# Designs tried in a protein design run: designed miniproteins, single chains, continued (2). Part 43

Each design is a single chain, and the fold is of that chain. pLDDT is the mean over its residues in the fold that is shown.

## One batch from the design tools (miniprotein)

Design m5475
Fold by ESMFold2-Fast:
Structure m5475 (fold): chain A 77 residues (1-77)
Amino acid sequence: MYDENGNPLRFVALSGDLEKVKEMLEKGADPFADVDSKGNVWDIRLRDSRGRPLHELALEWGAPEEVARLLRELMEK
């Protein structure tokens, strides 16, 4: 599932838009099986090239703590 700009849940979360992340989840976005327009899987559990989890990346990009908390809760951690 994508937002109105074609961004998967993972990228919306990284941008810090908590309300949009919640809206996408309410509309049935799967945070563990999100797929881009090219068929690439964007699992929120995927780490970056330096081994950083998505919630740490979101905080580094200036996202609020509430986004990081939501991402951790979605991972059941």
Scores: mean pLDDT 65

Design m5476
Fold by ESMFold2-Fast:
Structure m5476 (fold): chain A 75 residues (1-75)
Amino acid sequence: SEAMDYVIKMDEAVEAGDYRKAAEYALKGLTLDLESKGYPQELIDRIRATAEQRLAEDPNITVKELMDLFRAELA
């Protein structure tokens, strides 16, 4: 799946020490996963915008923190 392709790219970026790129790939993979599960596009766009803002504010944000953000927004 397209989401799985981004998970692989994320893992490769982590192994290369490129944590910023890993977080960007994680964000793309997470949004595609929500789309595949049939979540409304307006909700996905809002969560993505929130995550992009967090990435801009914290250049050291982890993949786990992005996943926690997505889980919190869906609760």
Scores: mean pLDDT 83

Design m5477
Fold by ESMFold2-Fast:
Structure m5477 (fold): chain A 79 residues (1-79)
Amino acid sequence: MLEEAAEKLIAKTTDPQDINLVKRIAELAKASGDEETLRIVAELLEEAYNETDPQKRANLLTAAALIAVGALIDKELGQ
């Protein structure tokens, strides 16, 4: 579940800016209301939780953010 994946990653994160980013990604994904988006974002956050390389983790968070934003835009423009 997205909330559990986000909470788990936040618990492991020490940087307040990264904590805020993860929280915002989860909120945007939930706002989209799209089940597929919620699943994909949760998976990316779980991958970020298991990633030890800061650059790869940043790339996973960026991908999650873009997917969440894209789904929200699709919701506003979609039929």
Scores: mean pLDDT 81

Design m5478
Fold by ESMFold2-Fast:
Structure m5478 (fold): chain A 100 residues (1-100)
Amino acid sequence: SKALEFLEKLIAELEELKAKNADDPGLVEQLNQIIELLKQAKAALKAGDLESAKQLIKATIRQLDALAAWLRSQGTPEHLELAERLERHREELEKILKEL
């Protein structure tokens, strides 16, 4: 499944982002919450529970939007770059959601 492959790649990318930002416990905590939602969405898709998968993806999008807004408010170029990266992931998840 294209959706499953995308969720797997996104989980891996967010785990790498978490490792690179290990010195920011607040960011690590928020990334862990997003990763957990993505893992649950992946499990729901594998189980054929499309309604739960859609709700979990919507919850993930909301958490990505909130995190990106917080990062933008921090006012550093590094935080802005992270916000833009998360906004790109958010847009890709919206495309996946429309295909489900």
Scores: mean pLDDT 89

Design m5479
Fold by ESMFold2-Fast:
Structure m5479 (fold): chain A 68 residues (1-68)
Amino acid sequence: SNLDKAKELVEKTKEEIKKAKSGLEVAEIFFRGMEELQKLLDETTDPEDKEKILELMEELYRFTLEKL
């Protein structure tokens, strides 16, 4: 499902952010992850799954802010 793909993408993006060597690299990884999450959100029709993907996007944003 798109929700399962979104969860996997967030975990992968977080791991890549943890390994990043600079704030610029963090920003680049984050931006790419958010673009892919937005695509999954746009392809999702179930309202409950859309809300969960939005929550995952907020989770990734907050995680990234803590690493900057």
Scores: mean pLDDT 88

Design m5480
Fold by ESMFold2-Fast:
Structure m5480 (fold): chain A 95 residues (1-95)
Amino acid sequence: SMSKVEKLYKEFEETYKKLKELIEKAREALRQGKLDEAQRYLNQAIILVQRMDDLLMQMQRENAPKEVVDKMRKMLDEGQKMVVDVLDELNEAKK
């Protein structure tokens, strides 16, 4: 059976994968001029970033190895940046 740390990390990786898929869908919707669809995908992506932050906080409470926490923080930072970049692209498309 998986440890709590391993379960948290697996959920984090699955959440990050879903986040990237939603960002790709949002960008595709933007390319097609489907602004409402892009906004819906972006809203879902924001919820996943919030979930990743919660999972990272739980991982830190479990005193997980520093290298695992550092890797998760890097993935969260990259995920947050992707959301900001798409939000900026969506706001420019609305002009």
Scores: mean pLDDT 90

Design m5481
Fold by ESMFold2-Fast:
Structure m5481 (fold): chain A 112 residues (1-112)
Amino acid sequence: MTHLEAEVTFTVDGVTYTFHVEAVVSEGEVEARLTSASGLLRAEARVRRVGPDELEAEVEYENGLRERVRLRVEGDRVHARVEYESGGREERVLTLSPEGAAFLREVLELMG
């Protein structure tokens, strides 16, 4: 079990987001806290490795909203399929900064 902390920046649909991420990494699993750079958005995520480049995440926002996310890692890109508790679905492609990509690689290596 390893504790990691980083600022992760990514771009989706031409908008750039920065989150402070605190992660506890174990074999096959991560528990993470995410705080937006503004401090206004807070979420907790439980992430499980389901393939060499595939992750499943359950995300709970401070306001009680929940989503499930299927993530596929492809270099500096992450393909995210989001399913909301309300039954809505969205597909997004996140482009990570070099630092964000390095952080994700370290997390994946620690997950085994």
Scores: mean pLDDT 83

Design m5482
Fold by ESMFold2-Fast:
Structure m5482 (fold): chain A 61 residues (1-61)
Amino acid sequence: AAEAAIAAARARARATVAEARALFDAGEKTAAEAAGEILRAIGDALDVALENGMPLEKAAV
């Protein structure tokens, strides 16, 4: 359960990062907008990992 939740959150974050980068490369987002979305996605995945008992060092990667 915990591992599945962490894996799902990381998959969502990875998808958001890929989308933000693609939209930035296409000129659809500014660097600030893309960076904001990436940081928010990473933060959300980190929160899920920490709530499931993962140490910060592992949650951040």
Scores: mean pLDDT 75

Design m5483
Fold by ESMFold2-Fast:
Structure m5483 (fold): chain A 71 residues (1-71)
Amino acid sequence: SPELVKLETLRGVLLIAKNSSVYVGDRMIARAKAQGDEARVAQAQAQIDSDQAILDQAITQLTQRIQSLQS
């Protein structure tokens, strides 16, 4: 259905956003490690973990909505 296509497209966008945030975060951590800045490594990791949790929650809720419409 058109509604399912729209929801699947939105989930796809969130998955791309999640992968992009991991990529950027990994680069920030690598830079901080190269500089020996343990506090910045910890800060970057905490930010990544927070962003990932928010995106995972949104993806899960959207997936549940898609599944409810396929029943």
Scores: mean pLDDT 85

Design m5484
Fold by ESMFold2-Fast:
Structure m5484 (fold): chain A 81 residues (1-81)
Amino acid sequence: EKEKEEAAEEVRRLAAEADERAGEVFERAEEDEDLKSTLEYLLERIAEAGKASENGEEVVLEGVRLLAEKLEKYLKEKEEK
């Protein structure tokens, strides 16, 4: 789906610009082959939630922050354990 794919890429760009840490976490997740597909799927869902909301940009940014926090926690747990 062209529109969903473009929206997911836009979410990645907004994440990197708004929060450098989120961008770094997403880049690390992309290097992990197991997490890459999950990351892409979740970014598409965030983009869809943004389109469905009156405050689309805010919903996207909030979704990005929550996703980055979850991924950072997951990556830290994998490194420590």
Scores: mean pLDDT 72

Design m5485
Fold by ESMFold2-Fast:
Structure m5485 (fold): chain A 95 residues (1-95)
Amino acid sequence: GEKAVEEVKKLIEETLKKLKEAVEALDLKRFEEILAETEEKLTKIANEHLDKLSPEQLEELKELLRKFLEEVRKLLEELYKKLGLPVPEAVAPAA
């Protein structure tokens, strides 16, 4: 159970570092590639571990993912602004 939360924390930290580097490089394509790879890795972790998570671990994971998505949105908005492009509606956190 705890191992899944630790794997997600590590993946989030590594992904945010790579995304920040892509923003500094003004590389939108790399930013999108990093997000696609991260989504695939998160899906794999979920499929391997979701049935083994306690309710408390599931809530911790949900909060980690919420904070991660907020940071991703902020970085994407910053990247679009640095590129002089309008921020797409798809980058908005609202469903």
Scores: mean pLDDT 79

Design m5486
Fold by ESMFold2-Fast:
Structure m5486 (fold): chain A 116 residues (1-116)
Amino acid sequence: MTFEEELLVLSRLFYTLEEIKRLGGVKAIDNKELLQKLKDQLTALANSEFPDFRELGKQLLEGKLDPSKIKHPAVREFLKRYIKGVKVDVPGVASPEKPLFTEEEFLKIAKEASKL
């Protein structure tokens, strides 16, 4: 898979997370179609040939997040922008004004998707 294809998977993950947020966040876990879509995207990341995309996918499928093991700037920026409370030092990126989820909410949603 090309680097651009991996970035497209992150973009698709973002749109899936926005839809989950719109439908009530954690309450959207009853939407099995949306959770299956999330699981497919996390599984694609976990099978990535790029180490940082693979690490992110594996961690989320296990219901955990350790940003210190993720070095790729695009993945770190994604976490800093969209997940509240994630301690990621990314030069030039301010703390998100409107994050989609807290880390706890995000991990709960990812864990429920992994159980499908």
Scores: mean pLDDT 71

Design m5487
Fold by ESMFold2-Fast:
Structure m5487 (fold): chain A 65 residues (1-65)
Amino acid sequence: SAALSKSFRDAAVEAIEQGREAGLPKEIADEAKELAIKKGDETKTREEADAGSEEIGKLIEEKMK
């Protein structure tokens, strides 16, 4: 669904933007964006959108450790 893809992308972009304000490195932000685009394009169900959002957050958190 285009609506699900948009919601996923909006949430991911907002999280990445907040991370940038907090000092998130550009490389991590770029990886998170690539993942968001891939997962957004592949998102056909709500479960996939939820999993994608969590995966992006986890990627950022793990890369900052």
Scores: mean pLDDT 74

Design m5488
Fold by ESMFold2-Fast:
Structure m5488 (fold): chain A 59 residues (1-59)
Amino acid sequence: ALDEAEAREAGRNAGRAYAALFPSVDEAPAAEAALAFLRENPEAGATEALQAAARRLGA
C-alpha cells in the first residue's frame, strides 16, 4: 500500500496529466478526483487513478 504522501503525489501527477489532456479542466479538481480514487484503492497505480478521474469528471 502507498504511504499517504506517496498517494498524494501520485494523485497530483495524475491530475496534472488529466488537465494537460483536457485544458478546459482545472488541475486541482482532477488531482482531487485522482487522490480520492487512490485513497479508496491503495493498490492502484497512477494510470488507474487518471482513468478514474476521467470517468468521474466526464471529460
Scores: mean pLDDT 68

Design m5489
Fold by ESMFold2-Fast:
Structure m5489 (fold): chain A 77 residues (1-77)
Amino acid sequence: MKEKIEELIKKAEEALKAGNYDEAIRYVSQALILLIQEGKKDEANRIATRMAKLINQGKKEEAVKAAIDEIRRILEE
């Protein structure tokens, strides 16, 4: 499962660098679902809530970047 989450985050970073913010959001959302399945529901919900707030403010790039950084921190523990 950790390897699948890492793959999704790498794809999200590639989409972010290409300016494909909606694709990056899709990959991040899939990674968050996997984190919930791994028992990290509270962390995943916190990240999802912050991401949704930023997206609603029109800050898609910031939302994706923040979510990727937070998911990477969780995977390094």
Scores: mean pLDDT 84

Design m5490
Fold by ESMFold2-Fast:
Structure m5490 (fold): chain A 69 residues (1-69)
Amino acid sequence: LSPEQVAEIGALARRIVPTLSPEQAEALERAVVLSVVTGDPRVGLDTMARLAPPELQAEVDALRARLLA
């Protein structure tokens, strides 16, 4: 993952985290870290898609489409 892609994933995750339970927030943080360490954005993006509130789903879908193209 490029530094710019890592920054985009992190920025969206920070917007999602306040809407989550502590357990969901920990799961998202772990998935994001795993995506950065492995260079595979899918784990973080899949977790964001599963946990994000409806108002952020379109932004998750758009980011997923860009990073997985």
Scores: mean pLDDT 84

Design m5491
Fold by ESMFold2-Fast:
Structure m5491 (fold): chain A 82 residues (1-82)
Amino acid sequence: MSNLLQQLTDQVNNSSTNFQLSTSDQDRVRQASISGSLAIQGHQLGLDQDVVNQGLGVTKDIADRVGSARPIYDQTQQTIQS
């Protein structure tokens, strides 16, 4: 699962669209992948829902600011809700 979010991050940051992304936006996309992976791992480990929701919230905040991070948020949310 971390591999899937890493692949999505790499696809976003290395796509044709990436030639127009700043280093700062690329770092934000990586941060979304990290927070999303932590939220998924917390959910799988049976951690408190508040901890999982905090990680998901960070991922959403990044996706709301950097639209290229939206697929990472969507995948994270779908995985947790499954």
Scores: mean pLDDT 73

Design m5492
Fold by ESMFold2-Fast:
Structure m5492 (fold): chain A 65 residues (1-65)
Amino acid sequence: SIVEELENEIGDIIEKTIKEKKLSLETANKISLKALELLQEFKDGKISKDEVLEETKKITEEYAK
């Protein structure tokens, strides 16, 4: 399903950033919670798949500072 594909893409972005930036578990959890909120907005028809992926990347970039 498109939801399952999106969940996998979100997971890959977060996992890659954790490994490359050596993020703490606390920071990783904060990113994951925000990504789950975006996924819920997508399920509710409020945002597109592309917007979820773009915002997830922005969030991971912001927390990786």
Scores: mean pLDDT 82

Design m5493
Fold by ESMFold2-Fast:
Structure m5493 (fold): chain A 110 residues (1-110)
Amino acid sequence: SPLEVLRTATELFLADPSLSPAEKALHMLGLTIAAVRAAVEAGDLELAEEIKRYFLEVFKELVEKLSEEERREVLAAVRRLVAGELARETDPLLRRMIEELLREIEEIAK
């Protein structure tokens, strides 16, 4: 399932000592957006929301351990990734879900 793939990949990214916090966040968010897109295309909006909630829980745990400078680097990287995704996305539902996800990320990283 997309959620099981996301969980497995997320655990591997978090455990990888070669990745910076920003790189971990980018890899997890990129996979999360892909999984949300797949769920929406399948008509499974409940799964799309579950995928978003899982990402936000893990992201919160990641940022709670970071310095203020590292949180700023993570937030800057995430904003760049989201801007790129929104520039390519034409589906209004997916655009709204990605915009809502960024808003929630910004609230957590404050």
Scores: mean pLDDT 88

Design m5494
Fold by ESMFold2-Fast:
Structure m5494 (fold): chain A 69 residues (1-69)
Amino acid sequence: MDPEEQARRLVEAYRTDPEFRRLLVNGSPEEIAEYLKKEFGVTPEGVRLFGEELGLPDDYIEELVKALE
């Protein structure tokens, strides 16, 4: 899947799904990364674009990317 399309779907999930928002607020980077892989099949590039769109800190984005590996 295209990284831009991945980011768009993740942003929509963040806006519409209370459970996804709860996971992002309360989950560890490892827990979040496993959820993203399982439910969305994300790539590191898709996660970076998602984080940039939401204005997440660069260090948080890189921890999520590391957890995807």
Scores: mean pLDDT 79

Design m5495
Fold by ESMFold2-Fast:
Structure m5495 (fold): chain A 76 residues (1-76)
Amino acid sequence: SPEEKQAEELMEQMEKLVQEILKSTDIDEILALIQKMEQLAKQGAELLKDNPELWQKFQEKLSEMGKKIGEHLLKL
């Protein structure tokens, strides 16, 4: 569906931001990248508001990304 493709594109953008975060030791840069991820996550929530199955998959991927970011921050 068009919604599924848009959700996949948002996920790809967020995965790229995660990779940038994991390469950075600059807290100001990391916080700016997290803010960009938050905006993309809000777009995903609005996009998938009427599709609970795709929203569940989206939330699961967001949770995995959040864990990776959290682990990175603890090592700084």
Scores: mean pLDDT 88

Design m5496
Fold by ESMFold2-Fast:
Structure m5496 (fold): chain A 83 residues (1-83)
Amino acid sequence: SALQRAIELANKAKELLKQGIDYALQGKNDKAKEKVKEAFRLLGEAQEALGIPTTYSEKDIEELAKLVVENAEEIRKLLLENE
């Protein structure tokens, strides 16, 4: 189903985001940005699977990746430590 595909893509994106945050915390910012960009591309695919048009440009993905890497510790607390 479209919903199941979207969930699978979102779960893969979450895993990539966790990897990106881990690289950022190690000071490996280039690897961190690569993983975060992959995560946002998969989120766009998840959105498309639900029939919602994707509006993210390569510039938007780059800016999002930069913001995530620059705020990796705060994002980790919100997404990876709050269970």
Scores: mean pLDDT 81

Design m5497
Fold by ESMFold2-Fast:
Structure m5497 (fold): chain A 94 residues (1-94)
Amino acid sequence: GDEERARRLKEEGEELVREAEEAARETRELEADPDADAARLAGAKLRAIGAATGAELIARRLIELGYEEEARELAERAERAAREGGVKVELPTA
């Protein structure tokens, strides 16, 4: 039963990582633009934080199901996206 649950969690986590990577890219582009809208920059940062945090929570669930390697890869991608977007997120500890 855990294999199907892990597959669904991995798909959800991968979607959240993609959202975090997109929001991080938007954040970097807006920070590089001196004429950027402050509200838009704040919104991009919040989206990056939310998506990265969500992906890390999914990674913790994958660890609990025994998918530690897949969880680590997902969490590392989320943390990298957050760092590149100027957001600090800690990796889940097993």
Scores: mean pLDDT 78

Design m5498
Fold by ESMFold2-Fast:
Structure m5498 (fold): chain A 89 residues (1-89)
Amino acid sequence: MAPPESEVVPDEELARAEKEILARLREAGVPEAVLEEVRQAFAELRRRRATRAELAAFRRQVEAVIILARHADDPERARALLAELAAEV
């Protein structure tokens, strides 16, 4: 049914994911240096022909960064949300 987790993500789908993730990070107030690291990570994912499982793992890392950025002034809440995210994996 759905593509297997070992399937290579198409370039078009990676491009859409990159655009979506960068927009979410900008809205969360993430510094430009982090946005640059994310762009470099997507370039590497494309070069390596990343699988859907690898993209899913990267999306989880991005969600953790967004939580930290949004709750920079509330470290206890950020820590609780990160623990919840880890439990969802």
Scores: mean pLDDT 76

Design m5499
Fold by ESMFold2-Fast:
Structure m5499 (fold): chain A 105 residues (1-105)
Amino acid sequence: NEKITAKNQAFADALLADPVISEVRKTLLPQTSDSELKEKLVTRKFKASETGPIAALLAAFEVVDNKLELTLSRLTNYAKWYAVFLVTDLNQDAVETAFNVLSKF
């Protein structure tokens, strides 16, 4: 589905461009390059060991929205991309991992 691929690509670009998310990503996925992470985000092909860190990275969008003075358009855009990304492939263990990682920040 070209439309879903385009949305995943835009989300990956927005996520990797945010400086706070970039620092969280370096902490959670230090062995994964930005190019490798972008490919995984676009294709939605994650190993079970990667699903938890990805969920934690996505949960960091809510923390960014709560801590930064963002324009309404930027805040709305991040919320939309976050919601679109979370529609599939996350399970209960991934959500629990995201919560536990965020509690340390």
Scores: mean pLDDT 52

Design m5500
Fold by ESMFold2-Fast:
Structure m5500 (fold): chain A 97 residues (1-97)
Amino acid sequence: SVTEVLERLLREGAPAAEILETARRELERLVEERAPLLPEEERELILRGLENLNKAIDETIANIDSLSEEEKEAVKEHVLGLARKIEEHLEKLVAES
């Protein structure tokens, strides 16, 4: 589970950049495995959503050193929440397909 991997890293005190890079890799893998099981319209929406998320992750990592420690912790929790929602949404779509 993407969520379980990210929750472990957060508990272990991993840096925000590591959590963001891991979220990207694990979500790309999840989408690659699940998107072929979806109708074309749903697949296109999920792939577009992932592209937008990856751009946001890249921008955040590029500016990570300008963030306070409080802001870095908020970023970690925010990306965990997004990953959880994406994983749950994909599982629901696959079950309904």
Scores: mean pLDDT 83

Design m5501
Fold by ESMFold2-Fast:
Structure m5501 (fold): chain A 79 residues (1-79)
Amino acid sequence: MSQEDIDLDVEVALLEIELAIAKNEIKRHGVTPETKAFLEKLKKRAEELLQRAREVGASPQIIADIEDLLKEIEKLLKE
């Protein structure tokens, strides 16, 4: 595993933690303007991370993890 793959894995893990926090907020308070803004920022960060992962030739697993994150964020934004 390269340093680039390690750095990407760390960023994916951080985005997953932030998404879990957002999901917990939605379960407690519903979709507020604040949670929606947070999800939109998270989506942009995930899209930028996906672009970078593809550019550096990251492992298929890392790319799949980022794509799954984006799908979940988009699903939550529709609620």
Scores: mean pLDDT 82

Design m5502
Fold by ESMFold2-Fast:
Structure m5502 (fold): chain A 61 residues (1-61)
Amino acid sequence: SENLLTSALGQALAELGVPAQTAMRAARMVVWEGEPLRRVAERVGVPESTLREALRRALAE
């Protein structure tokens, strides 16, 4: 479910030190808008490696 994945990704980003509002915005861009990780990283100011690690954690849950 996109809603469950968005919540999991947002939580994983917050655990990696991304501010909650930015984490949820990034999670929505990845999950609901289908944006490539590199583009989301550029737009929200988070390293692409941080997004990849957060997505790995979210998918493991």
Scores: mean pLDDT 83

Design m5503
Fold by ESMFold2-Fast:
Structure m5503 (fold): chain A 95 residues (1-95)
Amino acid sequence: IITELKQKYPSLIKPYLDIEVNLGLAAISKALKLDSLQEKLYEETVTAFREFVQLAQEQNVPVDLLQLIQSSIVSDLKSLDAPVNIISEVESLLP
């Protein structure tokens, strides 16, 4: 993912890393049992992905690449035992 973004869509690297940073902080918050912060970081991950999708669609990024990124985010959220409504929100952002 990051290699393809770097080569073809360099302006999307920062939005993509924003998603990854929020997921990483959510994982750290889970390990430290900071439930309220973890929930906030899930919401920030959804917001970051929504912003990423909007920018990616403006640049005509292939749906296959967006679906690959969405699947990666969903997989990470499932690994963190994120609420079903958070996962569903991420899944709803692509047609």
Scores: mean pLDDT 84

Design m5504
Fold by ESMFold2-Fast:
Structure m5504 (fold): chain A 70 residues (1-70)
Amino acid sequence: MSLEEVVEIIKREAERLGVKLSDEVATAVAEMVLSGKASTLDIAKLLAERAGLSPEKALQLAQGIVESLL
């Protein structure tokens, strides 16, 4: 799966939760997922820190991304 395809999936998962992610944040999450070493918590931390999401929303979005891609 290409980086661009993963970024699109991440943006769609965010949209389902009413969250708009920047291309930079979506790309960072996509690279982390494609590394094959990303935990749900690692993704959630990045989203909380870079996208300004609450811990609860960051975890929910991270779970959706993992379920869609991993």
Scores: mean pLDDT 81

Design m5505
Fold by ESMFold2-Fast:
Structure m5505 (fold): chain A 81 residues (1-81)
Amino acid sequence: SRQQAAQAAIDAAIKYHEDGLEKARKDMENYRKKMKQAEELSKIDPEKADQLKKEFEENYRKAEREMQRHEDAIAVLKELR
């Protein structure tokens, strides 16, 4: 039925956003680790270390926004079930 097809599409969309949420969380953890590792470079090349930290922080913030986007999408999709 059209209703069963709609529910299946919603469930598939929820799974997509749950997978995206897990990826965003892993990306955030990875960038946190990279920022910490860049501290070791600060002793050798402080300018390059500062540049890399800013890049990793920007990527962390992008992953944080993706996390929020997926959480918001899941909330809306659950209301549509």
Scores: mean pLDDT 90

Design m5506
Fold by ESMFold2-Fast:
Structure m5506 (fold): chain A 60 residues (1-60)
Amino acid sequence: MSLEELEEEARTLSVGEISQKAAELYRQSRASTDPREAERLRRMAISLSDILHEKVLEQE
């Protein structure tokens, strides 16, 4: 999943759905035996967290 694809998907998801996806990516990152894959998954989780934060700010 590319960063652009992730952003597009996140715009259609609820705050709760994004939060759950980010948590899943963090879990997969910790379970990964490949540090490069772990880093990639962690970065994806961080990107989702940033989008989640932007959505919360928009609701203000």
Scores: mean pLDDT 75

Design m5507
Fold by ESMFold2-Fast:
Parts: structure tokens; sequence; C-alpha cells
Structure m5507 (fold): chain A 97 residues (1-97)
């Protein structure tokens, strides 16, 4: 399980780097994202976060789809993908403590 979580974390971090290299977020988008991630982190500290095998399978499929479509995303889709990946990275890091 841990090795699979570490592999998915590495893939998510690779994808976020590629997405952020395609276009910079606006100051407003960056501030919104930072605020959302701070709220998510605070929420996770109050509960036990676990990934089921089914959730890991869904995450792996989602990462593969994003890898295939990454260069064709519009600005709204790219921002949504960045938010989802940042939240996923935060959750994976929390579980891997």
Amino acid sequence: MRERLEELLARAEELIARLEALAALSAAQQAELEAELARLKAGMEKIKVEFTDEQLDELEAGLAELEATLESLNDEERYAAIKTLRATILALKHVLE
C-alpha cells in the first residue's frame, strides 16, 4: 500500500509541475487555491484520512486521463485540474506521515 501511495504521489507531483509550466495562475486564482488548501488541511487534521483500493484505482485512472489530455485543456479545465491535483497531493502526503 505505501509503495502505491508514494508512486501516485510522485505521478501527481510530476503532473502538477507540467500543468503549472503551461500557464501561470493569476494572483486571484493562487490566493483562492491557497485558501482552499488551508481549509482542506485543517479539515483533514480532524478526521482519519484513508484511501481504499477502489479510490486508489480511481485516482490512477484519473491521473492517466489527465496525462493524455493535459496539453488540450482550456484555462478553466487547467485551473480545475491544478486544484484537484493540489488537494490530492495534500491528502496523499497526510496519509504517508
Scores: mean pLDDT 80

Design m5508
Fold by ESMFold2-Fast:
Parts: structure tokens; C-alpha cells; sequence
Structure m5508 (fold): chain A 85 residues (1-85)
């Protein structure tokens, strides 16, 4: 299990390293704007986890040749709709 976790972390780091830094910064900015406007009550740990998940999703979509910014915006909009109820 420790070896499987280390493999998953190495795979995540490799995906992030293969992603353009400019794209990662744009995704981070989108998530930070969303946190500031919608998810104001999140703990620092929850904010970091949301950023981490968004960056990993963007890196994976970029590796697949898909538009990561459109997917991140859609995911954040769905999350915002859950808070508007």
C-alpha cells in the first residue's frame, strides 16, 4: 500500500511537471477567485485540497489534449450551485 501511494504521488507530480506553469497559475487563480466569492468559510486544509484537486484535473485533461480551463469552470459552477441551495 505504501508503494502504491508513492506511485500515485509520483504520477501526480509527473503530470503537474508536464503541464505548462502558465496553465497551472491560471487554474490556481480561478480556484482562488471561487474560494473568495463562494466558499468563504472553508478551512485552510479544505482550500489546499480544492486547489490540489483542480490542478490534478487540469494536468490530466491537458495530457489528454482537452481544454482544462473549460472543465475547471464547469466543475466550479456545479459546486457553486450546491451552495446556492
Amino acid sequence: MEAELAEALAEAEALLAATPPELLEEVRALVDEFIATVLTDLSEEQKEELRRQALLLAARLHAEGRDPLAAIRAALARLAASYAK
Scores: mean pLDDT 76

Design m5509
Fold by ESMFold2-Fast:
Structure m5509 (fold): chain A 98 residues (1-98)
Amino acid sequence: MPDEKEILRALGDMYLALGKRLESQGRYDEAAEVYTKAAELYEQSGDFKGAAEAYINAARSYLKQGKKDKAIEYFNKASELYEKAGDTELAEEARKLA
């Protein structure tokens, strides 16, 4: 079990890094997809804080595309995941971004 979760978290880290690189290139559509993949991998690994942070990055990429409805959805997902991680302050901050 630890090895499986460790592999999923490491894959999440790789997708998060790729998303940041794509975002720096103005490739917001691809960045949003890659950040969403990172978030799903972190969530599967039990890293709820990592998942929340990845969803925040996906939401910001959707805002750069003018997709406000999708951004709000992902800010709310991030808030829920921060609450799961026990970080009520970050959860409230993410909710205010929606």
Scores: mean pLDDT 86

